# Designs tried in a protein design run: designed miniproteins, single chains, continued (2). Part 61

Each design is a single chain, and the fold is of that chain. pLDDT is the mean over its residues in the fold that is shown.

## One batch from the design tools (miniprotein)

Design m6107
Fold by ESMFold2-Fast:
Structure m6107 (fold): chain A 74 residues (1-74)
Amino acid sequence: MVVSLDAPSEVTLRAGETADLPVTITYSDGSTETVNYPVTLPRPGTSVFRPAVVDPETGEVLGESDPVTVRTLP
């Protein structure tokens, strides 16, 4: 069972650059897994993402992260 998702509160990357967003999943048994999620934004600016884990069989949301602010530099 997923009990929490942890992601960086802020990530900075350059426009057109792909950066990995590390999302750490904590399970009820105390084990953790980190999943790198590739993010590419084509234009400078600020975007907010909220990572979530869903069960592919049921579509149920198993856990959500706090919002992640992505700052894209020129």
Scores: mean pLDDT 76

Design m6108
Fold by ESMFold2-Fast:
Structure m6108 (fold): chain A 73 residues (1-73)
Amino acid sequence: DPQSRRQEALAAAQDRAAFIARLAAEYPGLLTEDERFALWVLERLRDSYTPEQRARADELLEEFLRRLLERQR
């Protein structure tokens, strides 16, 4: 169902945002100020997003996770 897929994407993006926020708190300096601000904006505006904007936000969160993994080595 399209609705269940949207719910799964929403849960996954929330988990990604929480994971990134935790890393930013435990390891100050791992994320740039611009990255922290972008994550904060994406999380705060999430409920007001269109389905297309929400998908773009999920893509940005996945890119941030990839960037964090690349910084790990």
Scores: mean pLDDT 64

Design m6109
Fold by ESMFold2-Fast:
Structure m6109 (fold): chain A 85 residues (1-85)
Amino acid sequence: ETVSGSGTADTAEEAAALAYELAKKALDAGATTITITVTNLDTGETLTFTVPAGPNTPEGVAAGVADLVAETGQKLKITVTGTRE
């Protein structure tokens, strides 16, 4: 089973909050694996990460996405997909 969500963010704070909520939603749905796709809307570059789901995954994902926005771009599309095994 899969659960997915996406959104856009133009600040590090918005990106962190969005990533946190999407990852938490996947965990709440019973996901055991979470895949995060981050697309830079200015360049079209896409980064994809797959991580085991855990209680600290939303915080970790939020921190990583916030750092990426601060360093690389002004606007990102964030997609989080949770898979239950």
Scores: mean pLDDT 74

Design m6110
Fold by ESMFold2-Fast:
Structure m6110 (fold): chain A 86 residues (1-86)
Amino acid sequence: MKEIFVAGSVEEARELAEKYGAKLVILDANGLTKEQAREAIRKAAEDPEAERIVVAVTGSTPNEHAKGMGLAREAAEEVRKELEER
């Protein structure tokens, strides 16, 4: 079972990745689509060496960051469901 975490910041994501030996995925919230977020997280989850994945979002404004965080959380949930269904 693969574990996917969405961190509140890039710094938190780096600390979690180091602590858990997880693969780090950084998403640029500026212009980010749900499909791009899902593709990036899925690609990381398909890596056989990545048992844990930590996702972080960067944004140029608080509004873009908040939108990117929402997209990252939705994409992570969809990828978790895909992995649970095989």
Scores: mean pLDDT 79

Design m6111
Fold by ESMFold2-Fast:
Structure m6111 (fold): chain A 110 residues (1-110)
Amino acid sequence: MTTVSPEELIAQLAKSLQISLEQARALLTALMRAHGLDPNQPVTAEQAEALQDELISFLLLVAHKEATDEEALRFLTPEQIEALRARIKAPARSEEEILAIARALADALL
């Protein structure tokens, strides 16, 4: 299987979410740990899909009103949460469109 290094995933996360490399590393580490993966090891295609699902879940949390809670603030500043929420929620007219935008952002990252 083709594997992807965590450093490549960190760089893609930082660019796509408009956050620092340090914030992207913390977020990716948390997503990998949530899925029982070692954050210092390359990921397989199957593991990358699982991480993409975890990222979609995080983006949906940010899109909802409760996304300003302590969980999102562990990785992002309030200003970054508001900016990311605007990118996901402002163009969307339904929950289905919110999910589609979150999936598109996650697909660009992983």
Scores: mean pLDDT 74

Design m6112
Fold by ESMFold2-Fast:
Structure m6112 (fold): chain A 78 residues (1-78)
Amino acid sequence: MEEERRKLEIEILKGVVLIAAAVLITSSKKLEPPDEELIERAKKIAEEVVNTEDEEKLKKLLEELLKLIKEQQKEVEK
């Protein structure tokens, strides 16, 4: 039961990170000019998420993605 629950939690976490990455990529494309660096960094995080089942690694990838989102927010400040 615990193992099955952890697998489900990992799948949910992967889904959340991938959705967040897709949103960041889409919003970065709407910037003028588009933020190609943020797009590429978000894509690399998505690739790592797809290729890992490690909960701790997924949490690290989520932290990296949140850092990129914060970086984008600073760029759109003015």
Scores: mean pLDDT 76

Design m6113
Fold by ESMFold2-Fast:
Structure m6113 (fold): chain A 82 residues (1-82)
Amino acid sequence: PPLSEAEQEELRRIAEGVKEGGLETLLRLGRITEEEAERIREAIDKAVEAHLNGEPVEPEVLEILAEGDAKVQEAAEEVRAA
């Protein structure tokens, strides 16, 4: 079954939080470039849009999101080690 309206709204909130919190922090720390951040923001938007429309997320989009997640994990590990 498709997502409920509440679940769709929650997904949009999560996506916005990642873009504002996660990517902005990585940019401030110099862990990613502006170009990389833009690619990840676009990938997040495409994944959300595909999911809300009941369409499959493109493999390229999933790959970009996986790369972004790896960068977040790497930065978190380094902050913990400091």
Scores: mean pLDDT 74

Design m6114
Fold by ESMFold2-Fast:
Structure m6114 (fold): chain A 66 residues (1-66)
Amino acid sequence: MLAELFRKKAEEYEKKGYKDLAKYFYEAADQIENTPDPTKQAGIAIRAIGVEIDIEKYGKTVEEFL
């Protein structure tokens, strides 16, 4: 249930004030729900995590991200 996990992450980020990240994870969760193929779902999840890593790696948008 990747979509559920991504929505939970989005809600957590929203509570921390990272609204852009929250919106991004809500969108990723929606895409996962609309994609019944497990391989494609994994691809969507990997891309979403990759974006999160890139933001953290660059440290310019979410420097306080824990």
Scores: mean pLDDT 70

Design m6115
Fold by ESMFold2-Fast:
Structure m6115 (fold): chain A 125 residues (1-125)
Amino acid sequence: KRTITVHVLLDASSREAAERSVRRAGERIRAAAARAVEEGADLRVHVYVLGSARSPELVRYALERVTDELIAAQREAGGLGVEVEVEPLALNNEDARLIAERRELVETIDEMEERGNRRAAEAAA
């Protein structure tokens, strides 16, 4: 069974940044969940946290809010299998954003290739 991986960035540098990044993450998680349901795949969510050691409360807030978004996406998707991985990053906002965008593009290519290989294997069987 296929797994679709979505990469999301949480910015815990300020409350406003945390709220904006959670909203964007929620949108991306919902889009990926819809694709996973349509394709009969499981969903993996890789959460990158631009961590502020000076504001552990903002990190907790952002993680709790993205968990709420993930639960909502699972309900809308009818009980989709979801795996979550959290990775702290010590990067500036621009570098973190570029890394997240690049990983999302690579993941899309990997998905297309896996789908092609699966169809070829099914046709050959």
Scores: mean pLDDT 69

Design m6116
Fold by ESMFold2-Fast:
Structure m6116 (fold): chain A 75 residues (1-75)
Amino acid sequence: NREVSEKYVQEVREFLAPREGDVRALGQDAYNEVMALIDGAYASPDNAEKLKQAAIDLANEASDRARAQRAAALA
């Protein structure tokens, strides 16, 4: 269902908005990977819930790695 996919994508975008800086800090590849998962939810409505969860998990991992990268750069 396209409406369900749009809702899931919106929730993921709202979740990622405050974390976009952390994802981008890991580089363009990490940002593109997150965006590809969001685009995947639009292309595959039946998998929207699974793709949303995968995007959230990836964003959390990216944020954690970005914090570690910033700590390493200051050392």
Scores: mean pLDDT 67

Design m6117
Fold by ESMFold2-Fast:
Order: structure tokens, then C-alpha cells, then sequence
Structure m6117 (fold): chain A 100 residues (1-100)
């Protein structure tokens, strides 16, 4: 089961990455993550003591505990369960380090 994975979206318009809260495979809340850090095609985000690093490609990222979805799919009332979307399991992303 992948119900423990949080749905995540990186909008293509440069707006803040979004994290969804899911109940029974349906998005119930969406929050903006700040500040995002962009490294090549990856987004590295520090959340308290944790770092979230994900690619823009839709898929299941088990090491980051997230589903990467299109931003248009991360809206309240929409289903985001990985089985229902046929999402591939992606290789673990190495931690993207902030670079000057």
C-alpha cells in the first residue's frame, strides 16, 4: 500500500511547490512549501530538520515518501492514489544540495 505517501507537485509556472493531505485517496488539503530550492531538474526543500528532494517527473518516490503529480491534479476533491493513476516506482533521488 502507498497510502502513506504524500502527494507533491512542482508547478511549471515557478510558483511554490505544493504538498497534499489525503484521506481515502482523495485530496482534502493542499499547502504551499516555502522556500523552494531548485537544483537542475530537482527541487530541494528543507522542512524543519528534514529535506525533501524530488524530480518534476510524475511517479512514486519511496525514499522521499511522496507521490510526484501534475500541479493540476493536486486540488481538493481529486483522487491521487498511485494505483488509480498507474504511477511508476522511481529510483530513490539522492539529496539535492543547495549550490551557490
Amino acid sequence: SYDYLAPYALPTDGSAPKLGYVKDGVVVEVVDLTPPIFVDSFLAKKVGADTLAVSRAPGIYPDERVLVVDASDLVVGKKVHPVARGMPIMSPLKLAVERV
Scores: mean pLDDT 58

Design m6118
Fold by ESMFold2-Fast:
Structure m6118 (fold): chain A 74 residues (1-74)
Amino acid sequence: SAAEELARLLREAEEALARARAEGDELVLNGAEFARLLLEDPDAAVERVNALAPASEEEIARARELARAIVAEL
C-alpha cells in the first residue's frame, strides 16, 4: 500500500538522517520533525532526503507521488 511504501521511505530517510547527525549536520531533521515536514510539505521533505542520501530520479518521483497520495488520504 502507499502507506507501507511511505513508511519504508521514512525508515530509510531516518537512517540517512542518523548518519548526517553523526556528522554534525545542523540541517538534518530528526524523525519526528521529518514526518511533520512530510505531512505539511511532501515535496520539501523529499528534497531534504535527496540532499542527504541522493536517490535516482525514478525513486524521487515515486516518493513524491506516494507522499502526496498518503497526505491526501489523511
Scores: mean pLDDT 63

Design m6119
Fold by ESMFold2-Fast:
Parts: structure tokens; C-alpha cells; sequence
Structure m6119 (fold): chain A 67 residues (1-67)
């Protein structure tokens, strides 16, 4: 569907932003980016993408240093 294709494009965009933030040593920005993506994907009703993103966010939080 159009909304599913839109969600996939948003996921790619947010994935790139999160990876860039991690490479720049900004895990807080990566977490914020993924949380924004999760909110938008949930708003679009893409439950399976939301579940995958939530797991990814948990993994980033486990690796990120505490600030």
C-alpha cells in the first residue's frame, strides 16, 4: 500500500540518521531519532515495523553509554 511504502522510506531515512549519529559519537541523538521513527511508524499503524524498530532501539540503548 501507499502508506506501507511511505513507512519503508521513513525507516530508511531514520536508519541512516541513527547510524550517522552513532558514527559521530552521539548515541543520545541516535536514540532520539529512533524514538521519533517509532512514534511515526506507530501513528501509521505499521505494527510489525514498529515491533522491529522497538527491538532495534532496545539494542542501541544497551550499547550506548549513559549520559
Amino acid sequence: SHMEAEAERLMDEYDRKAVRALLEGKPDEAIKTLEEALSRVREMGQDELAARLEKGLENVKKVAPKF
Scores: mean pLDDT 77

Design m6120
Fold by ESMFold2-Fast:
Structure m6120 (fold): chain A 68 residues (1-68)
Amino acid sequence: SKKEEEAGEFVKKQLEKKGIKVSKELAVNIGKAVLEGALAAAIKGLMDYGLSLEEAQEIVEEVKKKFG
């Protein structure tokens, strides 16, 4: 959906600020996981790209606030 794409674009931009390059498709999948309440999967996905647990949790919370 458009909301999932917007959440994914937000995730992609947050990762880019940390020097992490990720595809739009993978970023959208993480955004979708947050919106569907699959928070553990979203956190794991972010950490697999090199984020700490704290950084992953901060991005998840921001997605929930802006798009949830």
Scores: mean pLDDT 85

Design m6121
Fold by ESMFold2-Fast:
Structure m6121 (fold): chain A 65 residues (1-65)
Amino acid sequence: MEELREAAEELKKKLEELGAKAEVGEAMGHILIMISSKSEEIKKKAYELAKKAAEKYPEIMVFVI
């Protein structure tokens, strides 16, 4: 669980570096990453980055708001 949280926090930092807003939560044993941005270009790049992380860690669920 701590390994997954570290991966989620690292992903959050990368998403924020792209200019997106990222929030990390937990529900029912999963780690949730919620991504938002007013820029469609930044949102698209953030989603692609998060999708790659979710492929490596299936317990991480990604939502774009």
Scores: mean pLDDT 77

Design m6122
Fold by ESMFold2-Fast:
Structure m6122 (fold): chain A 120 residues (1-120)
Amino acid sequence: SMKDLLKRAIAVYKGQKSLMSDPELQEKLDEAIKKYEEILKEEDDEEAMKKFLEEEKELIEFIKKKIESTDDPAVHRQLALLLEEEILLLKRAKEEFPEFAKELDELIEELKKLLEELKK
């Protein structure tokens, strides 16, 4: 269900936040957690998924800008871990909601590209 997916996303971001030393990244993850807690109140799974995809896209854009803004290897390692967890989360979303597979695949491929560039 969308509630299970959103609860998993919240748990992933809380876990990732505990591993982050970068205050901007911690703040962005807190914002994402709060937004997903609000989306949990949505009873229409299609509307909840659309809101989830919008918030995921905003988080990806933030990560992309963060990668460009810092050469700190500790922050890059933290971003790589977050990107790996994001890929797993979106793959699970695609398995449960195949009607959104095209949009989810686009985001997964963007995340994979960022992860590959970050590991070089």
Scores: mean pLDDT 87

Design m6123
Fold by ESMFold2-Fast:
Structure m6123 (fold): chain A 82 residues (1-82)
Amino acid sequence: SMKEEALKKLDEIRADLEALLAKSTDPEVQARIRKAIAYVDKVKAKLETEDLSNSEIIMLEAEVSMRYLGVVVAVLVERKLA
């Protein structure tokens, strides 16, 4: 189902964010990663507890993906400026 596929993608993104957090040394970047993880957890809980439409699931996945991309960019900037 779309819900099961979304939950699997969220788990993969969460694992990637945890790996980025473990490698980050900048407190500001670490805070951004933690906020992204918290948002993934919020979206995952919403998917598990609410009857969402396919459009709502797609939108939430897109929002998580955009936040994840923002974190990746922040990590790349941290590494380039060091």
Scores: mean pLDDT 85

Design m6124
Fold by ESMFold2-Fast:
Structure m6124 (fold): chain A 69 residues (1-69)
Amino acid sequence: MLNKEQQEIFDKTAKLIESGLRAHGYSDDQIQEILNAAKAYAEKLAAQGKKVTPSDIARAALQKASELE
Protein backbone atom coordinates (compact mmCIF):
# COMPACT_ATOMS: atom_id res chain seq x y z
CA MET A 1 0.00 0.00 0.00
CA LEU A 2 1.34 3.43 -0.98
CA ASN A 3 1.22 6.43 1.36
CA LYS A 4 -0.25 9.75 0.11
CA GLU A 5 3.07 11.14 -1.17
CA GLN A 6 3.99 7.86 -2.94
CA GLN A 7 0.50 7.64 -4.51
CA GLU A 8 0.83 11.23 -5.84
CA ILE A 9 4.23 10.39 -7.40
CA PHE A 10 2.72 7.25 -8.96
CA ASP A 11 -0.39 9.05 -10.28
CA LYS A 12 1.63 11.85 -11.93
CA THR A 13 4.15 9.44 -13.46
CA ALA A 14 1.40 7.04 -14.61
CA LYS A 15 -0.38 9.85 -16.51
CA LEU A 16 2.83 10.66 -18.42
CA ILE A 17 3.43 6.96 -19.19
CA GLU A 18 -0.21 6.49 -20.30
CA SER A 19 0.03 9.46 -22.70
CA GLY A 20 3.33 8.19 -24.16
CA LEU A 21 2.03 4.63 -24.63
CA ARG A 22 -1.15 5.87 -26.35
CA ALA A 23 0.94 8.05 -28.68
CA HIS A 24 2.94 4.91 -29.63
CA GLY A 25 -0.14 2.81 -30.46
CA TYR A 26 -0.60 0.70 -27.32
CA SER A 27 -4.20 -0.39 -26.65
CA ASP A 28 -6.11 0.65 -23.51
CA ASP A 29 -5.88 -2.97 -22.26
CA GLN A 30 -2.09 -3.01 -22.76
CA ILE A 31 -1.71 0.38 -21.04
CA GLN A 32 -3.77 -0.85 -18.07
CA GLU A 33 -1.63 -4.02 -17.82
CA ILE A 34 1.58 -1.97 -17.97
CA LEU A 35 0.37 0.51 -15.32
CA ASN A 36 -0.82 -2.34 -13.06
CA ALA A 37 2.67 -3.89 -13.25
CA ALA A 38 4.31 -0.52 -12.48
CA LYS A 39 1.98 -0.02 -9.47
CA ALA A 40 2.76 -3.52 -8.15
CA TYR A 41 6.49 -2.71 -8.38
CA ALA A 42 6.00 0.66 -6.61
CA GLU A 43 4.05 -1.11 -3.82
CA LYS A 44 6.87 -3.69 -3.52
CA LEU A 45 9.45 -0.90 -3.10
CA ALA A 46 7.25 0.86 -0.51
CA ALA A 47 6.77 -2.41 1.42
CA GLN A 48 10.59 -2.76 1.57
CA GLY A 49 10.94 0.80 2.96
CA LYS A 50 12.54 2.02 -0.27
CA LYS A 51 11.86 5.33 -2.01
CA VAL A 52 9.37 5.22 -4.90
CA THR A 53 10.73 7.47 -7.69
CA PRO A 54 9.41 8.35 -11.17
CA SER A 55 12.44 6.54 -12.67
CA ASP A 56 11.57 3.30 -10.79
CA ILE A 57 7.96 3.49 -12.02
CA ALA A 58 9.04 4.24 -15.61
CA ARG A 59 11.57 1.37 -15.60
CA ALA A 60 8.91 -1.12 -14.43
CA ALA A 61 6.48 0.14 -17.09
CA LEU A 62 9.11 -0.14 -19.87
CA GLN A 63 10.01 -3.67 -18.75
CA LYS A 64 6.33 -4.74 -18.93
CA ALA A 65 5.81 -2.95 -22.29
CA SER A 66 8.79 -4.86 -23.79
CA GLU A 67 7.15 -8.16 -22.71
CA LEU A 68 3.98 -7.24 -24.69
CA GLU A 69 5.89 -6.67 -27.98
Scores: mean pLDDT 83

Design m6125
Fold by ESMFold2-Fast:
Structure m6125 (fold): chain A 68 residues (1-68)
Amino acid sequence: MVEVVVTFKDELVGNLNKMIEIVESVGGKAISLGGMFTPNKLIAYIPEDKIDDLRSRPEVLSVDLAPK
């Protein structure tokens, strides 16, 4: 499991349950939500081999490894 920042398309802003479902569908776990300045981002643990799967989702703009 690796810590990642997942950025979703603007159409998912405010749809927290959908963002969590997408992360969990690849075997991941949502850890923290983006703040007021990043409402379409969340921090999650996902299997390292599922990063590209998550990036390929039509709802996902990007998946970046956490800088820490």
Scores: mean pLDDT 75

Design m6126
Fold by ESMFold2-Fast:
Structure m6126 (fold): chain A 103 residues (1-103)
Amino acid sequence: SQEELEQEAIELLSKALNISLEAARRILEELEKANGKITFERAEDGELLLYFEGTRSMMSLSSLIGLLLGAVNGKISQSQLARYLGISRSAASRIINIIKKES
C-alpha cells in the first residue's frame, strides 16, 4: 500500500541521515509543498521511487538521500540542492537545518 511504502521511505531516510522519523516526514512535506503530493512506487530492482504529482517527475529514494548527504557534507551547495529537488532556496535551507540539528 501507499502508506506502507511511505513509512518505509521515512524509516530509510531517518536511518540514512541519522534523524528522527518526524524530521524525515518534515523533509518529505517540504518537497510536497513545491512539487505536489508524493506517490511511492517499488522499482524492479527493489528501489523505492518518489513520484511528484505537481511536477510529474520521478526520483529514487537513494538519489534523494545522496543529494541530502551531499548538501549536509558541503559537496552540494544550497542553490544546487534547491535546483535538483525543484524547491526554493529557503526550503533547501530548512531541509539542511532539519538534518544538521539532529546529526
Scores: mean pLDDT 89

Design m6127
Fold by ESMFold2-Fast:
Structure m6127 (fold): chain A 68 residues (1-68)
Amino acid sequence: PAMDMLLHAARHALKKGDYDRAIELATYIANNGTPEQQVIALRIISQAYRKQGKFDLSDRYDKLAEAL
C-alpha cells in the first residue's frame, strides 16, 4: 500500500540525515494514515526534530503520538 511505502521512505530519510524530507513525508502520513500509521509518523517527526536540536517540537510530537 502507498502509505507503507511512504513510511519506509520517511524512515530511510531519517537514516540518511534528510530530516526535512522525513518530516514532510511523515506529516502527510500523520494527516492521511490509519491511527497506527499516524503514531509511527508522529514519532518520526519527533525524532527528526530531535536530530535538528528542536527539542521542544520533538517533545510536542512525541506527546501527540502517546495520546493516540
Scores: mean pLDDT 88

Design m6128
Fold by ESMFold2-Fast:
Structure m6128 (fold): chain A 80 residues (1-80)
Amino acid sequence: MKLATNLTVEVRRATLEQVREEVARYGGDPSLVRDAPAVALVIRDGRLKDIVHAETPTAAALKAAEVAEDGDEIVVYRLE
């Protein structure tokens, strides 16, 4: 398996509502965001490409990296 290169990864603390607002901002459907300990957003050219739910920020980042392509931005949220 080949992982994407040149990824930007950021880890933030957020509420479920804040993550839903960010999904809407990137042109996604906020209702697709579920209550989970960690959520990662995969973004390309300012648009949402995928939403990953996981039990930890590390697991969310790793799963997002598997689906991301070169040049994608990954933002990982630890839900409060």
Scores: mean pLDDT 79

Design m6129
Fold by ESMFold2-Fast:
Structure m6129 (fold): chain A 85 residues (1-85)
Amino acid sequence: SLEEELQRLLDEFRKAVENKDYEAAKQTLERIISLLEKRIAELDEHKDDPVAQKEIETLKSLIERLKEAMENKDFQKALDILREA
């Protein structure tokens, strides 16, 4: 469910970037960031798991880089970041 939603949003984001629809790209990227923040909240329920803590730090770093790319209106950079994740 979450993985299917993320894949759908990634496909929508890619199409928006390819079509140079930067308004749609921004809206889709904001939805992706919200989904990643929700994943962090779910992982934070497992406070005693060091693997979950490491994943939280990785997701926080990813969100920070995506927000920076969005602020700079560099949607191609955001797409590249998401492909590496």
Scores: mean pLDDT 84

Design m6130
Fold by ESMFold2-Fast:
Structure m6130 (fold): chain A 58 residues (1-58)
Amino acid sequence: MKFKTKEAEELFKEYGDDKELLKQIVESAEPGEWVLTKSGKRIKITKEAKEELLKYIE
């Protein structure tokens, strides 16, 4: 799947096989917060990335 933001793409790469977990991570984070992924990457969840991922999951 192609995302407009790199942040959304990276989160989907890490958690795309578990949509429920991805949804929980994205919903709990406020725009501008950073999430540490299970692979050790720090990803800033921007407003645009959050909107893209929520639209995909919902």
Scores: mean pLDDT 77

Design m6131
Fold by ESMFold2-Fast:
Structure m6131 (fold): chain A 81 residues (1-81)
Amino acid sequence: SWEDVLQLYEQSVETLEKRVKELFENKASKEELQTLLDEAESQISALDALAKRADPERKARLEALRSRLQQLANEIKTEIE
């Protein structure tokens, strides 16, 4: 169901946010941060593809998840600099 899909993406985003926090705290390498950036950008692309076929209510929820991933990607880019 769409609720199962949304819940899985919500859990995936939360897991990625936790991983990024741990890497920042541990002063991870730029290469490790780049890997997480690539994962975040890949998930943004997947959410954009899902949003194209979603109804307005589901699209709004997907866009909220996309915003969280975009914020995360921006934080990683700042740390790499």
Scores: mean pLDDT 86

Design m6132
Fold by ESMFold2-Fast:
Structure m6132 (fold): chain A 60 residues (1-60)
Amino acid sequence: MEEEEYKEYLMTELGLSEEEADFVVRFWNTPVEDRSREEHLRLGELMRRRGLVGEPEAAP
């Protein structure tokens, strides 16, 4: 998937700022194994704070 398109989607769908969207895109672009735990926690907290993610795995 194109990163630019994904970034725009995040801003439109979630209403994130350009900075926020850029951060998310960058995070996804980087492999989790290379990423630090803090990065993961930061993302998770951001999503939780917004109330975007909770349990996507759970079926409706």
Scores: mean pLDDT 66

Design m6133
Fold by ESMFold2-Fast:
Order: sequence, then C-alpha cells, then structure tokens
Structure m6133 (fold): chain A 84 residues (1-84)
Amino acid sequence: ASLSESEVGSLLAEARKVLPLLPEELQPLLEAAMARLQADPSDRAALGTVLALIRHVHELQGRSWTPNARVAAAGPIDEAYAAL
C-alpha cells in the first residue's frame, strides 16, 4: 500500500530536519531516497531508507524511534537499517 501525499509530505519534512544531523557519508543516501520517494510514493526501498536514516539519527541521540504502523508496513525499515 502507498502512503498518502500528506503522509509522504510529513515524512519528507522530518527527513529534511534530520539530514544535517546525519554523518556526511549518509547524507547523500537520504537525499537520494527522499528524491525517489517524492517521485514515487510507492517506492518501498526509498521509504525504507528514509525511515532507517530517521531512526539512525534518533538512536544517535539515545532514543528508540518507531514509525506508526501504517508507515512501518509500507517500507522495509529493518532491511534498510541493516544496510547502513
């Protein structure tokens, strides 16, 4: 299932906020994933990568982060996170 435009917009806004907090080597990965998700909201790999990189920033800040159940079901966050 694809995300709504408002769900994608909210996720991309969060991704833009975490982008400067990522290590420099991971910033191009997030930028590429954001561009793919903007072009195709059903791109599961791009969604997974965006979610994984948001989670990575929260974990760097000593927090556990989980997306809502609908967003988590739409992207392979665990596979994308393992690839970081």
Scores: mean pLDDT 74

Design m6134
Fold by ESMFold2-Fast:
Structure m6134 (fold): chain A 77 residues (1-77)
Amino acid sequence: MKPKVHVASSNQKDLEKATKILEENGYDVHGYLLDDKDAYKKLVQLAPWVAQVGNILIGAETLELASEAMKILKENL
C-alpha cells in the first residue's frame, strides 16, 4: 500500500513539482493550493506531523513519513 502524504503550497508550480516528485517516489499525494497561513492550518487539521521545505508544507500520519518526504523534496526541489 502506498504511504499517503498531504502537500500544500501558495505556489502552483512548486506544488505540482513537489506532487510529481513524491508520486514518482511511491507516495499517494493529495495537494492543496492555499495561502501560507491557510496551508499550515489545513495540514495540521489533516495530519499530526507537518514538515516544511521552502514554501512546501508536508502533512503525514507519522514523523518518519513526514521526515522522509521532506528529505526527498529537499534533494529534488
Scores: mean pLDDT 83

Design m6135
Fold by ESMFold2-Fast:
Structure m6135 (fold): chain A 71 residues (1-71)
Amino acid sequence: MEGWTLEQALEDEETIRRIAELAGLSPEEARRLMRLLLDPDAAVRLYLEDPETGARIERVARALRELGVVL
């Protein structure tokens, strides 16, 4: 997974499951938040509007970086 793009990670169910485990989320929630990160401006806006969603986004981004996915 080192050097994978976010788009490539979203196409691999095993990667989504690993992100979900690291972030403490369901695979469905992890996939939803990963898709949100494809639009950084929208992600920042939602982060400011909903602190709980922002915390989940941070956990997903951290898990993606830990697995070597490029954001």
Scores: mean pLDDT 77

Design m6136
Fold by ESMFold2-Fast:
Structure m6136 (fold): chain A 65 residues (1-65)
Amino acid sequence: MERIREALLEESGGGGSLSRDQGIRALKAAGLTQEQAETAVRIASGGGGSVSVDALLRAAELVLG
């Protein structure tokens, strides 16, 4: 999980939020597949155009099992 958190923080520039595309890119950089990254962003986004780092980290944890 630390690798995923670090990737999300890097992509956000140290901020607390990411666009959907930034979230997918960061998760893939951390080792998730395209499908896993898209699923995690969909769960975390709640229909908005942005995703919080904390929400996306939790969603990625759920997707990985």
Scores: mean pLDDT 78

Design m6137
Fold by ESMFold2-Fast:
Structure m6137 (fold): chain A 115 residues (1-115)
Amino acid sequence: GVKEKVLKALEELEELAKKTTDTEALLRALELLLEAARVVLKYTEDIAAGIATVLSLIGLLIEAERHRDDPEKLRELLLKAIELLKEELEKLTDEKALEEVLKLVEEAIEILKAA
């Protein structure tokens, strides 16, 4: 279903992140994953976990801004964001939310492919 497509897209994003050295592309992908986390929070039944995930990704973005010119650090932060989203997506059942998350992950994939 849609959930399997999102998880597969996150796996593709993870592989692209490992090969990308473009710091602006890595930052933009991380920003899109925060938007995806906000979608999860809006639709999740586990509100506390949804809040924790959004706050964690905000923390990763703050750290990314401090390391804006470090591709290795940005890759580490992006990979951590992907892991956090994969965990919350296992709990998400709303098909509309999964479709909105898929679009954001696919946009992140296109950004990394263009880098």
Scores: mean pLDDT 88

Design m6138
Fold by ESMFold2-Fast:
Structure m6138 (fold): chain A 68 residues (1-68)
Amino acid sequence: SLVSRTVSELDRKAREAEEEGLLDAAKRIRELTRETRRRMSGAPTEEERQRIADEALREADEIIERSR
């Protein structure tokens, strides 16, 4: 599902951040992952779920970039 793919990608980004020593970024991305799962599960349309997924992935990248 889109939710499963998005969560897996966010989890991967959090693990990579943790491996780079960006512990604060990893924690923020894990929090974002939980919130994103909740928001996507509550979204009434596939289009809204896709938008939430895209926003979350962009936010995760910004968190990592700002932590470097």
Scores: mean pLDDT 87

Design m6139
Fold by ESMFold2-Fast:
Structure m6139 (fold): chain A 63 residues (1-63)
Amino acid sequence: MKVEIYEYGGGYVAIVEKDGVKGVGSGEDEAEAIAQAEKNLPVGKEAGELGEKLAELAREVGK
């Protein structure tokens, strides 16, 4: 599983990739952001595409 973490405003944004699908989560600390990203991991092919778009948006606003 691949994890990316960004500091963003007052907290963190995490992007988690597993089995070709991505989840995005935010939290006040790194562990919370990762846990939320894992919970938001999409299932299926189209859900994976949505996850990629959310990850891209998070990178743009988080950086």
Scores: mean pLDDT 70

Design m6140
Fold by ESMFold2-Fast:
Structure m6140 (fold): chain A 106 residues (1-106)
Amino acid sequence: MEVHGPVEVLNAVGWAATQVELALDALNNGDIAQAKQHLLKAEALLEKALSKSPKSFPFRQQIENALEQVKRALEALNNGDIASAIKELQKALEIFEQIQKEVEAR
């Protein structure tokens, strides 16, 4: 039994969570350009996680939801809606925290 695939998916999700936190910090400091760079990295990491996750992976739907929140935040920032971007990123962080708690419970 090879366990490397699930670990790689969870590592990518953890790195994406870090990028979302850095983006939120950048937005709180008024650095929209830096926030966008962190969110593009988060989007790429979440897409990589989904591409490597089997259909039976227990967190696949949560990862898909987090990716949607990140994409909505990027769209909000492109439209100058910083408040909506922050709300979408907070929702993404809640999803990442739930995944982490479920992993620790196993």
Scores: mean pLDDT 84

Design m6141
Fold by ESMFold2-Fast:
Formats: structure tokens, C-alpha cells, sequence
Structure m6141 (fold): chain A 88 residues (1-88)
């Protein structure tokens, strides 16, 4: 559920804008995989930049011992890899 995923991301990130960008990235990749809809390169680059900010935040959360941060970092890295594949 996007609502559950957004709530979990907000709790771990403690940042509503980054949680929104994470959910938007999941939706963008899903639209490509299910419907073949490809976003433009500028949009993909903007989401990659947002995921890089999330990665930096999650690394700090891991250092602080926040539960779930390591697993969320793995998910964000997987999403970033998928976005980079779209740029080819």
C-alpha cells in the first residue's frame, strides 16, 4: 500500500518531502515496468538526486542505530539502480 509505504518512509526519514519523493519514484518505476511509460531524462535525474539525499540520510540513521534504516537503504539503492538503467 502506498499509504503504508509513505508512513513508514516518513517515520524513518523524518522528512515529508523525501518520503513523497520515495513514493513517487516507486510509482514512476512501476509505470515503466507495467505500462512501458518512460519519464524524460530530466525527471529521472531529479529523482536520482532525491534518492541520493535519502541514501545520505539513511547512512546517518544507520550510524545512529535506527531500526529498519539498513533495510530501507537496500531498497533505495535498488530503486536508484533501476532509475539509472532507464537512462542507459
Amino acid sequence: SSVVEKAMAKEIFDDQDLADKYVETVTLIRNYEENGVLADEATIQDYIAALDKIIDLLKKKIEAGVPGAQKQLERVKELKAKLKELLS
Scores: mean pLDDT 78

